# Designed miniproteins, single chains, continued (5), part 32

Each design is a single chain, and the fold is of that chain. pLDDT is the mean over its residues in the fold that is shown.

## One batch from the design tools (miniprotein)

Design m17086
Fold by ESMFold2-Fast:
Structure m17086 (fold): chain A 89 residues (1-89)
Amino acid sequence: SLIDALAPDILKLNPDFDLENMTMASFIRFLIELFKGTTLYDKHKDLFAELEANLDNITIDDIVRFLRDVLGFPKPVDELLATGLMRSL
């Protein structure tokens, strides 16, 4: 799965991250922390703040919007990735 492929990198960046009990909210929080201090985070600080504010109520549409607007992925790829993240969590 995507999570299994990313597990070594996740643990290298945050060794206290609980992969066994990972929820979509905790995964999204990890991604926000990963981007903190980068130019990408500073450029899209408002979008990251909106995502963090809605962690407990995140929808597939929120993930698609984040991937499209922050990472620059095209809409079809955004939908596939958002679906993959939901299925993996």
Scores: mean pLDDT 63

Design m17087
Fold by ESMFold2-Fast:
Structure m17087 (fold): chain A 91 residues (1-91)
Amino acid sequence: SMSLKELQEWVRKTFEMILNSKHPNLTEILKEFKEAIKKAAEETGLSEADVLEIIRGPKKSSLSPEQQRKALEVLKEELEKILKKYNIPEP
C-alpha cells in the first residue's frame, strides 16, 4: 500500500496533470473533480476546505493521519475512475 505522503503526491500530481492538459472535456472533468472532493468530505466528515488543504501539499496538517488517508483514498478511487472514463494515462 502507498504511504500517506505517496498517496497525497499521487492525488496532487494527478490533479495538476489534468489541469495542465488541453483535454477537450476539461470543463466536465473539473465538475467531476468537485464531486470527488465533495464525496471525500462526506465520507470522512471533513469540510471540503479540509479536503482541499490535504491535497495542497506537504504542509503539516492538524488533521489526523487516519482522516487524511481516508480522504486521499476516496479521492484516488474517484480520480482513477475519471482517468479511465476520459482515457487519460496515470502519472
Scores: mean pLDDT 81

Design m17088
Fold by ESMFold2-Fast:
Structure m17088 (fold): chain A 55 residues (1-55)
Amino acid sequence: TEEEERGRRIADVLAEQLSPEAREKMRAKYDELLADPSVTLEEGVQALVEIADEA
């Protein structure tokens, strides 16, 4: 869906702007979120944005 593509693009852009350590933290969080089927894409993207903002 458009929402899935948008979320993926946002994650990619955020990852490019991050230090290697912050990028690894973002990947770890993304894997954690993917393991939980109750988490929506919107919630996942929000969590990644918060990590990027703090980095």
Scores: mean pLDDT 69

Design m17089
Fold by ESMFold2-Fast:
Structure m17089 (fold): chain A 82 residues (1-82)
Amino acid sequence: SHMSIDELLRKVRELMEKAFELAKKLPPEKRQEYIDKISKIYIYGLSLVNYYLSQGKEDEARNYLEEVIKELEKIIEEMKKS
């Protein structure tokens, strides 16, 4: 019933792809801003996940993946309204 790490990683990838596709459709003055925001959320979240997995801390890795998903969903919703 709880999402696996692999399922969460797949969802992050799908949301990242959707976010970048939406950002590409924005005017140049906003495009770079959103690309930078998406990239920072993804890179930072993935770095923490990889760190926790290397420490055998699967629950902490899961929690950070869930936060990355929430942040990407917020950015996607924001871009859809522009």
Scores: mean pLDDT 84

Design m17090
Fold by ESMFold2-Fast:
Structure m17090 (fold): chain A 98 residues (1-98)
Amino acid sequence: MEEDIELLLSATPEQLDEALKAVEEKYKGSTDPAVLQGIGLVRRLAEAARNKDREAIKQILEDYEKYKKGVDPEVQAKIDEVINDFRELLKELLEKEK
């Protein structure tokens, strides 16, 4: 969690927008509610990170951790896949620009 917060806060607005766009394009046309929920969560994280709002990022992540305890593992896996794609894309962009 702390590593995710630091990753998001270290990214530029341009890097956040590029990673978000790549995730949205990868899952474009998906009608799966879990995938759509994952995209929505990633969008909220990117907005909070763009505003350098550490508390908002933390709250979004904590709310998701509480939510996933009550849902099916397959739903969790799909949402986590979308979030992991965003995380990996953002890491790649940060490593490339260093």
Scores: mean pLDDT 82

Design m17091
Fold by ESMFold2-Fast:
Structure m17091 (fold): chain A 93 residues (1-93)
Amino acid sequence: SDVEALRQRLDALPVTAENAGAVHLAASVLKSAPFTPDERVPLLYEHAGDLYQALGDADEARTAYRDGLEAAVEVLGEEHPTTLALREKLAAL
C-alpha cells in the first residue's frame, strides 16, 4: 500500500535535524491539501516526532505527535494502531 511504502522510506531516513524538519514540513503541506483525508499525514507527523525525540528535541516531538494525533483521529479513528501509538508517545514525553 501507499502507506506501507511511505513507512519503509521513512524508516530508512538517517536521524538528522534536516530530515526531522523535512518530514514535518511534508506532513504540514499534505495536511493543508483541501478535501483529502490522507492516512499519510498521521504517519509523517509520527515519524517527524520520532526523529525529534531521537535528537533530544522534546518540544518539537510533542508538537509533531500532537498534530499527528489530531490528524489520526480525523482520518483513521480513535482505535487505529497509529492513533494509539501517537497517544502513547505523547504520554511518554
Scores: mean pLDDT 85

Design m17092
Fold by ESMFold2-Fast:
Structure m17092 (fold): chain A 89 residues (1-89)
Amino acid sequence: MREELERLAEELTKAVIAGDEEAAQRADERFTRLLGEAVRRGDLETVVAGLEAVKEMVRRLAEAGVLSEEDAQAGVETLDAQAAEVRAA
């Protein structure tokens, strides 16, 4: 589960940078499904790992020029806050 979420986030990141909309959509759908399964099971460690993987994706998209630095920083701050809430539960 955790390793699959990390792999899918990496696939999504690469697809977005390459402009491969079909591959990006497939990776996003699989990632969202697995994250939703972890939430339903109360697997908070996997949920946190998924949020950290999205945070890494946001940073890499900013490095590639797909996201502005300002949007990337706001995204990372939001994901860090969400991960902290999950850890506190």
Scores: mean pLDDT 80

Design m17093
Fold by ESMFold2-Fast:
Structure m17093 (fold): chain A 117 residues (1-117)
Amino acid sequence: MEEMLEQIEEFISTLPEELQKKLREILNSKTAEELIEAFERLVELIEEQVSDEEEKAQLVAAAILVVFEVMRRKKFSIEEIEEVAEKMIEIAKERLSEKHYAELEGMIKAGLELHKK
């Protein structure tokens, strides 16, 4: 599983500096509240800087994967994981197109189910 963090770090290094900074804020989040705030700020930045809808969806998908890895590594409770997942779904629904929202909701729900095991 250390390999997965290395893959995430490698992916982050390919992104623009501002997006790298926001993803590192997610990686350094210690509480559910900080993690939700960092995720929302990243999605806002993606909306402002990225005009291509497919690229927006890919970047938000990557952010979701980073959020779940942080929750796993920091040993968040199931209640905290559910709270973060619900807030990520709400943010994605408000800020993304209906098509991309549906795909990302599926990813978030799949991640949540894996953590319930």
Scores: mean pLDDT 77

Design m17094
Fold by ESMFold2-Fast:
Structure m17094 (fold): chain A 109 residues (1-109)
Amino acid sequence: MAVLEERAAALTPAQQAELKERLRRAHEHLLEAMRKAIEAGKFPNNTEEMKKQRLEQLERSEKAVQARIDADDLVALLLDERSIRTTAEILIEEFPEAAEEARKALEEL
């Protein structure tokens, strides 16, 4: 059995509700950190068209995480927790403009 499937199956209803709420808040802070990084213009091929495409991708990401919360997809949410942590750590290291919001994302996890 996959470790994430075993972890998801072990969560009590209270722990499931807490995971969803903290992940929703952590993801909101991560999206704001990513918006700040995009606007700071530190990405290669930093054209206005590429900035627009990156911002549209953030909107799709927000909807995707909300859909997983609504579907009670606990395994996918545990993967989202790991992804948020990794991305926030990279943003803190590489994008000073995003560091404050990225730290807030980690604090919600």
Scores: mean pLDDT 82

Design m17095
Fold by ESMFold2-Fast:
Structure m17095 (fold): chain A 82 residues (1-82)
Amino acid sequence: EEDVEEARRLAETAVETALKLIKEDPSPFTRDVAEALVLIAVAVSKISGNDEAYREALRIVGEALKEAGFMPDLAEQLLAEA
């Protein structure tokens, strides 16, 4: 499934980039950029119109954020929708 594969790739890349940014610079600006990056990845997956692609993106982002202890409220919300 092209949409599911692209959603997974986008979500993984966005989360990896966001977590790397936060580890290197935990400033409020970098945190806002990291949050925007993961939210954009989830939004793009939703725009695809493929529910499985969207749920996969939610799961990848939510689980990674929860494991890292970053944006716990957002992680909980994303996992609840997955």
Scores: mean pLDDT 79

Design m17096
Fold by ESMFold2-Fast:
Structure m17096 (fold): chain A 65 residues (1-65)
Amino acid sequence: SAATVKEVAARAGLTLSDEEARALAEALGNPGVPAPPEVEALAKRIAARGSDEDLAVLQAIADAA
C-alpha cells in the first residue's frame, strides 16, 4: 500500500510525498502497467544523486510492496 511504501522509505531515510508513495505503490502492484509520471520523476531524482544508499532505499521499498 502507499502507506507501507511511505513508511518503509521514511525508515530508510527517504521522504516521499503522498503522491510519490501512491504512484510507486501502484506501479509495484501493477507491473504490466506503464509507470506513472510521478514514479519516473522520482527515479530520475534518485539517479541524479548517484549514491549506493539511495539504491538500497529503492530495494527496501520494492521488498515491502
Scores: mean pLDDT 64

Design m17097
Fold by ESMFold2-Fast:
Structure m17097 (fold): chain A 120 residues (1-120)
Amino acid sequence: MEEARRRAALARARADARAAMDAIIDTLVSTNNVSAVVREYFDRLRDEALARLPERTEELMEKYGLDIEKAAERAAVIITTATALRMIGTLEDLRLLEKGAPRSLFSDEEIEVYERMLKE
C-alpha cells in the first residue's frame, strides 16, 4: 500500500468527520441551549470517534475489499452518524430524567454523567 496515499485519505476523512461533527455539536448545543458540561461531553464523544477512524477504516478494507479512499470516507460517515445518534440520545435521556424517569433505566456510569449535566 502506498503510505502517502493512505495518510492523505485518512487525513481528509478525519478533517471531514471533524467538521461534520463540529457542525452537529454547534447545532445541537444552540437549538437545545445545553450547558458547557454537555458541550464538553459532546466534544469528548467527537474526539473518541475520531481516534477510532484508522481502526474502522482498516476493518472496512478487510471485510469489504474497499480501497483506502472509499474505506476512509465510509468510516468517517459511520463514526459521524453513530456519534450524532449518541448525542441526540443523550439529550433525550436528560429530558427523561428532568421529567422524573426512574434512575434504574440507566447504568450507574450514565447516571453519574447525566446528573452532572443536569446540575449545571
Scores: mean pLDDT 85

Design m17098
Fold by ESMFold2-Fast:
Order: sequence, then structure tokens, then C-alpha cells
Structure m17098 (fold): chain A 81 residues (1-81)
Amino acid sequence: TQALLDQARTYLEIGREAAEVGDARGAAMGTKMAMELLAQANPSLREQTDALAAEAEKHKDDVEESKRIIDEAEALLEQAQ
């Protein structure tokens, strides 16, 4: 639903803000929450959202990788709209 997509966007915005101030773990948490909401809104994206959530967890202490992962998550969310 649109409400799930709006919530996913909000979590990506929170994650982006965390990444910009050097909080890699905050960025990873935002990405993981957004990806779960996106999978609920569009189940056909489940494999892609799970893969990005796993990458976010793997790189949760790496700010630069967290920024790249958020960029990919934002692109996936825009494709789902």
C-alpha cells in the first residue's frame, strides 16, 4: 500500500541522515526497516529487499558502504512506485 511505501521512504531518509553524520549502524537500521516495508508493499521484490538488508547488516560499521547501500535502496523504492 502507499502507506507502507511512505513509511519505507521515511526510514531511508532517517538512514541517509545517519550516514551523513557518520552513523553507519543507524544507516543500516534505516535500510533494513525500509526494505522490510517495501517487501510487504511489493512481495515480488522480496529477494532484492532481503539482499539489500543483508548487505546493510554486513556493512553496518562501514559508513561509505552504508551510503552506497542506501543509494541502491532508494533506487529500488523509486522503481516500486
Scores: mean pLDDT 85

Design m17099
Fold by ESMFold2-Fast:
Structure m17099 (fold): chain A 68 residues (1-68)
Amino acid sequence: MIELVSVSSTATDDSFTLEIRVRIDGQEGSVKVTYTKNGEIKVESEGVTPELVEKVVQIVKDSGTSVQ
């Protein structure tokens, strides 16, 4: 089973960082996505697959759109 544990975002003058924590079969994993002012995107993940990273990002986007 895959569960979303938490989502946090941090903005600085030069970057925007989105950090997502998940749990897969009781094991904790994390994904950190950083967007830089120069248009560079960095993705770091621990304990999760790249396919899961994309799904978690999609859930975050859906949540942001549905909160009215």
Scores: mean pLDDT 67

Design m17100
Fold by ESMFold2-Fast:
Structure m17100 (fold): chain A 97 residues (1-97)
Amino acid sequence: SAAAYEIGAAVALTLIKRGKPQEAVDLAERLIKQAEKDGDLRGVGWAYLALGEAYHALGDKQKAIESYEKAIEYFRQAGDTEGAAEAERLLKKVKEE
């Protein structure tokens, strides 16, 4: 269920806010693997969005960009226009830094 991966992404964001971005990376990577096994393209998109935000918090700009680009691709494949727009907004913000 995409809703479960969306909640997982929100948990990853909470870890980042609490100063635990490496734990957020670890969680996001597990969510990616699970969503891929489930064939949940929208879930993969949310998991990559969380991974991008975690890498951005770690200062790894290149990995953040790559993760957001993956999120955009999976959201587009899933027809999730809102998810794609959010990932594009975050990608633009990182590229402008």
Scores: mean pLDDT 89

Design m17101
Fold by ESMFold2-Fast:
Structure m17101 (fold): chain A 71 residues (1-71)
Amino acid sequence: MEEEKRLKELAEELLAEAKEKRLTSLNLFNAAKYAKESGAASDEHIAEIEQLAAQNQAESDALEQKALELL
């Protein structure tokens, strides 16, 4: 019972971290879109932000998968 509860707690923690990374990815994607619309940033800078967004998305997906394996 306690072990099952601990695994569920760990899964919830991983899901919380995954959601945080997904929000970071969305915020970075929105920042890149805003920079592109305003013309305030270079194409190189926008590409770097988009890469960071993609990285956070991939990390979020991996954490969600790991959490599901614990359930």
Scores: mean pLDDT 83

Design m17102
Fold by ESMFold2-Fast:
Structure m17102 (fold): chain A 101 residues (1-101)
Amino acid sequence: EKEEARRKALEHVRRMRELGGEDLADPAVEEAWREEARKAAEYAEKAGVARAAAIARLLAGDTPPNRDPADPAVQRAAAAGSVLAEHGFEGALDLIEEELR
């Protein structure tokens, strides 16, 4: 169900925010952050929120499997990269939450 998937994606974004308040120089904390980002992306994809999913995938370190610039997934990954460059990690989390609301 899209509504439950959206709720679960928001739960994982909340966990990412909690981890972001800790020492991200610790490899275990960074790994936990990336795992939560991957889960947030997975549930955002199930909820049909493509922009939130793309931003969360980028935060997880995941890239689209193809390199075709005409592919919508590649275009969304490029747009997510622009969000990260402009707003940083905290701003990217805020945008994911806004898209999932």
Scores: mean pLDDT 70

Design m17103
Fold by ESMFold2-Fast:
Structure m17103 (fold): chain A 105 residues (1-105)
Amino acid sequence: SSMKELEEKKKENRKKIFEEIDKFFERVREALEKAEELGISGPVGVAAAFGVAQLEIDRGRPADEDEFKQALLDSIDIRIDQYKKAGLDDLAKKLEAEKEKLEKL
């Protein structure tokens, strides 16, 4: 086999990997915008957006509203637990209030 054929295959594989990365970050961006519209921003919104983007790739379809809402709630719960473990009870209580508002949407 020629060295040129191997180099062309490597270039094609790299292009496909970069195209998949670009698609992943577009999904993350769209999920971040949707999270911000629901009043969830910062590290919680970022974590939820990555979770949604991965879910969409794994399922080969866009996340529905229930899946998106659940990803936000899961991200909030993780952050509340982290705040409680760190002794940041005031921040945990504020985030619990934001969670309650999201659950009512």
Scores: mean pLDDT 80

Design m17104
Fold by ESMFold2-Fast:
Structure m17104 (fold): chain A 80 residues (1-80)
Amino acid sequence: HMSVEELLEKAIELMNEVDRLELEFLRTGDPEIAREGLEKARQLLKVVDELIEKDPDNFLARMLRIAAEATILALEKFLE
């Protein structure tokens, strides 16, 4: 459906949102912000997975994949 360029733009937008929510969570300790961050990180992972499927050698997509997975694991562990 989306081009590689459109998927990359969406992934970058989602990563910026995840970063913003992580910083807000570090300041407040609010579990609700952690849940929002987790939802955004999961959305990022889905977009990046589609990007990698279309362009497997894309270095930026691969790095975003690693970042998204790390964030999901950290936030899931916190919310346990």
Scores: mean pLDDT 86

Design m17105
Fold by ESMFold2-Fast:
Structure m17105 (fold): chain A 85 residues (1-85)
Amino acid sequence: MREKLEEALESLRSLPESPLREAGIAVLEAILAEDREAFAEAAERLERLVREEALAAGESEEEAEAIAAQVRATLEHAYELVLAE
């Protein structure tokens, strides 16, 4: 898991600056650092931004919440996988 997150972090760092990029970087850095407090804060911010992007793309509020919740669940799972290594 760590190697995949490190590759994802490098990819994000190569993209143009955006709030979504910064939130994604903060989440991945927190997971790799095993910093639960930083992870929780950054993941909450990313979840909010993902929901806002889904709404802007024409998704319903229900679909946007579902997409954001799925992203958060995926990040929580990645954090647990890193801790298990």
Scores: mean pLDDT 82

Design m17106
Fold by ESMFold2-Fast:
Structure m17106 (fold): chain A 64 residues (1-64)
Amino acid sequence: SELAEKLIAAVDANPDKDIIEIELDRVPSTEELIQAFKALKEKYPDATIGFKLEGKKLTIYITR
């Protein structure tokens, strides 16, 4: 998923941040969000991960 790759890249670029905000090109579908969440959990299995979506603004809450 393009969304999953984008979110993983943002998380990898910000290893010391617990809150990462991303502006998306469009509002993602529920299916895309679920797939992206699963991809992040697969890469960071021991992390606590949450999403907040406000229009095109996606906030990732991650505790590693």
Scores: mean pLDDT 81

Design m17107
Fold by ESMFold2-Fast:
Structure m17107 (fold): chain A 95 residues (1-95)
Amino acid sequence: MLSEEEKRLKAEKLYKEFMDKVDALVTAIENKADPETVQALMDESVATAKKMLEEVEKIDPELAKILRDSLLLYYRHLAQKYPEFQPLLDAIEAL
């Protein structure tokens, strides 16, 4: 088993990787990028979210639950403003 510090660092790294993908997607949407670019970034964000939640669950199931619940609240609000985030919300909810 990983130490508590190693678990925290791994979870933080996975979360940062996910947030970097979401930031790229939000920037593309705000800059009115072409639909193909937005779709590619959306698919990458969904894949990264699934990987993050699955990997964090293996390390700390309680933290994964808190993270999933927090993401559901955040992306539900974001999907109301940007419908493009609906597939990401659906993917997280299905996990």
Scores: mean pLDDT 79

Design m17108
Fold by ESMFold2-Fast:
Structure m17108 (fold): chain A 89 residues (1-89)
Amino acid sequence: MSLKDQKEAAIESLRLAKEYAKQGNGILAASLARTAADMARIVGASDPKNQANLGKAADYALEAARYAEQGDYEKAVKYLDKAIEYIEK
């Protein structure tokens, strides 16, 4: 699988997490955000130029997961948007 395909898969996982967060489903939102964080870290290990941005994306996805688990869906969505932004850099 190409790095582009792996980045797109991480972005799709984050987008799906946003939809579950908007629906008030914190458990599924958190699970998908954690999956995206793991994917971003794996991509970062193979992409030295973007490793710092992918690391920040993973950190933002994990923050989004924590907010989703707390029922703070507005903050969860904001952090998911930041995670997507950093993967797309």
Scores: mean pLDDT 86

Design m17109
Fold by ESMFold2-Fast:
Structure m17109 (fold): chain A 85 residues (1-85)
Amino acid sequence: SVEERVAEIFELRKKAEEYLRLYEKTKDPKYLEKARELFLRAAELLGELLSTVDRPFAFLPKEEQEKLLELAAKLPELLEKLKKE
């Protein structure tokens, strides 16, 4: 369902941010790779929802909708940055 996909995106973002925190603590590049993989999966799900479902985030408050759209816009730049580490 759309709601399950959105929940998956939030969970992927949370885990990716956790790996970025581990990278800051350890400086181990494997954590950047894990964060990148999770952000890539989030980008794929966001792209799928935005291209196949009309108003996929309509069930969310406006502020949460805007945060997901902002994430979708920023993910390509973030993924490119993580790739170059």
Scores: mean pLDDT 78

Design m17110
Fold by ESMFold2-Fast:
Structure m17110 (fold): chain A 81 residues (1-81)
Amino acid sequence: SEKVEKFKEAIDKEKPKSKDFLDFVNGVRKELGLPDITEDELADLLNNPVYDPNDPKSSLFHAIKSYEETGELTEEDVAGL
């Protein structure tokens, strides 16, 4: 779908130019029209890796991590975006 394709493009575009994981996450968020997260918010997501489909921050972080770990992104991974 267009949504999955746009998300993959955002990840692939931001990954090679990002200096750290926070920069990468915020780069992807910006491409998708989402507000930046803070270092503290990213640390909370990393320390509490429970996927919550009702939290857009959790949903986006889960989708990024799934793509990084598997090389694949599904409609379900981007359903909350």
Scores: mean pLDDT 72

Design m17111
Fold by ESMFold2-Fast:
Structure m17111 (fold): chain A 61 residues (1-61)
Amino acid sequence: AAPTQEQLAELRAAVRALDADAAEKVDDETLANFLSLRDFDVDKAAQDLVQALQEREEAKR
């Protein structure tokens, strides 16, 4: 099942509130994947996504 545009926008806003840089780097496909993995729980998906992106960014420094 594909998330709605509204759900993707809510997740991106939640990610931006936690880490604005991570929100700029994440694509809609990644947002949709994390939403599906967390049963459309935006808060949990945002936390998992931000953590994964922050760990990847630390590896680039």
Scores: mean pLDDT 76

Design m17112
Fold by ESMFold2-Fast:
Parts: C-alpha cells; structure tokens; sequence
Structure m17112 (fold): chain A 99 residues (1-99)
C-alpha cells in the first residue's frame, strides 16, 4: 500500500518536472509559476519518501503544500493548455490526499 502510493507520487513528480520544463520554454509563463511547480516537485518527492517510511501524516501535509503550490502556479499561467495540465496534476494530488 505505502509503496503503491510512493510510486504514484513519483509518477506525479515526473509529470510536474516535465511540465515545468515546458513552462520554462514558454515565453508567456512568468518565472514565478515555474518556481512554484519546481517547489511542488520537491514536496511530492519528499511526500513519497515519507509514505515509504510509513509517515502518512507527514506525507499528507507535504501533499497539501504541493497542491497549494500547483494551484497557485495554475493561477499565474496564461497559456490555457499548460494551465489545464497543471489543473489535472492538481486533481491527481487531491486524489492522493483523499486516500
């Protein structure tokens, strides 16, 4: 169970990293939005490590922080496709929190 959650979170972190690179290449995206996504990646990876250690309380807190960062980044992102992808990843984080 904890390993499945950790694997799911690592997959979300990879998708957030890929999106951050695409956002960095987009000239309409403010650098602050990219930094928020990069910070969310760090929080999700830390949550995956906490989940593997059986510390679900710390994992949940880190995922809530990551969700807030992704939602903030989406609000700053003028490109509709990038904003939509951020929102889909935010839903993925919310699903992990609700489990």
Amino acid sequence: MNEELAAYLERLARRLEELAEEMRADPSTPPEAVRLVEEAVRKVREAARAARAGDLESALELLREALDLVNRAAGLTPDLELETRLSMLAIGLAVAIST
Scores: mean pLDDT 86

Design m17113
Fold by ESMFold2-Fast:
Structure m17113 (fold): chain A 81 residues (1-81)
Amino acid sequence: MPLSTEEAVERVRSLAPRAAAGDSRAILEILRTLNSIPNLNSEIAKEAGVDPAALSAQMLRIMEAYLETGEIPENTGVTIP
């Protein structure tokens, strides 16, 4: 029933390349996955090879685009290093 830690790691890992390429949907799905498990989000992100700070920066880029255009962009235009 609840999302397991292993399932969360698998989802984040599978989405990480798309999120690194700036895919807004992938970034939002990773954030949703991390927030679905209480106080294990840092462990899940680390295991999947995702930097939480870089993920937060991408979320801010999505918000900036939304404030300017009124729409969520398909891509942030920025690759995660």
Scores: mean pLDDT 75

Design m17114
Fold by ESMFold2-Fast:
Structure m17114 (fold): chain A 82 residues (1-82)
Amino acid sequence: SISEIIDKVIEVLKEHKKENPEIKEYTKEEIVDFLKEHSDEIKISEEGIKSIIDEFFEEKKKEKVSIEEFIDYLEEEKKKLE
């Protein structure tokens, strides 16, 4: 389900933040790149990853975002599916 995909994306984001605590903000391309490396684990297509990230960055209207902002966005999107 899409809810399971969101949960897995959040898990990958939390893990990446733990591994890279010095990086406070990410560009759209940087987030796409590291999520793409985990696409098999998330069970989502590269196009699906790009679509989710495109929607997030379009809504925020920012060039860079924190992982925490992206996680918060995904958790709110997941709530809308319930």
Scores: mean pLDDT 79

Design m17115
Fold by ESMFold2-Fast:
Structure m17115 (fold): chain A 70 residues (1-70)
Amino acid sequence: MTFEDILNLLKEHAKKNNLPFYEEIYEEMLKRVKDPMEALMLTSAMITKGVKTVEEAEEWFKKVEEEEKK
């Protein structure tokens, strides 16, 4: 099983379980990083940290971006 397979399974699993916030967060991250693998990694990290909304995901991404600039 490749990382890409895991990405697709996670996206489909979230969609199939009627978890639109996972799909919305992933799409939002994709718009920012343009890499589906990186978007998945960020989405997974945010879920692990307890992020549940697109708004919280945007705040989290801003924080990560600011840390990378330091």
Scores: mean pLDDT 66

Design m17116
Fold by ESMFold2-Fast:
Structure m17116 (fold): chain A 90 residues (1-90)
Amino acid sequence: MIGSEVLKATLGPGGSVVTLGPFDLRGAKEAVAFVSPAGIVLGFTAGEEVEAERDGVRVRIAPDGSVTVTNEDPNLPAQPLTVTILIEEP
């Protein structure tokens, strides 16, 4: 079964960092995270670290499932942040 989890926050203006989660893997070995508004898609494997950057927004998923989002663009204002996690349960 495919499960989903939605994490919401506000990403602050340039230089801001937000940490969300850890998200619940529900026993899954793999998950896919979609980060809005930057449109970043990340495949994540339990116990591993993954990172991507798009349009001045950097997303890092730690081995524990913590999601860290950094606004690297000094000109980008504060904006709503939504991280959608798709999980394929075993």
Scores: mean pLDDT 78

Design m17117
Fold by ESMFold2-Fast:
Structure m17117 (fold): chain A 72 residues (1-72)
Amino acid sequence: SKEKEEKAREEIRKRLEEFKTAEGYKKLVEEVMEKYDLSREQVIELALEVLAEETRKEIEERKKEEEEALLE
């Protein structure tokens, strides 16, 4: 259900640092699959969406910082 996917997405967002290691990635995917009863493919798709959202936020913040630097 969409509610399970949304909860899984929030958990992935909180644990994004674990994606930096192969072991952390594997553990996170397996735990989210078990906890929310999602397939591995669904968890990977949600993780990619969360990473894209967080990357977009970082880009927007970076643009603001660059604009401020140009005004200094």
Scores: mean pLDDT 77

Design m17118
Fold by ESMFold2-Fast:
Structure m17118 (fold): chain A 71 residues (1-71)
Amino acid sequence: MEKLKEAYEKTRELLRKAAPSKEYADGVADTLYGLALSMTKEEIEKAIESAKQTPLGDAVAEGLRLLLEVL
């Protein structure tokens, strides 16, 4: 649990640097965290590839990668 929380916090920090607002960044981070908990590791890997097509692409991809590492 502790490592997963740390990965979540790092994901929030990455998104806050790329996002237009802290609230938006935190909302995206919460969504990614929820998805990571409900998806298989293989599904998360596919989501990382798809994330590069979003406006926050690189930050979302790295955040998912950090969450995947601790799952």
Scores: mean pLDDT 75

Design m17119
Fold by ESMFold2-Fast:
Structure m17119 (fold): chain A 85 residues (1-85)
Amino acid sequence: MSYLDQLLEIQERINQLIDDFEQGKISVDEFLERMREELEKLMELYRERNQVGLGEYDIRLLRDRAISLAPDRADEITRIVEEVL
């Protein structure tokens, strides 16, 4: 599988996770745990390709999206992102 194919597959999983949370199909705790897993996979992929700066940029955008969806959990989301970076 190409780097681009792997990146797109992770992005699709993140989009599905956001949709499931917005629709109330999963709890906020499940959303945050699954988001952590996908962000770890995304950052690993960027490290393997020596694109750490792009990974940090993308993960910080996803942080901002997650905070918008779960503002009461902003501190926890910020900690998850700092642990992944």
Scores: mean pLDDT 85

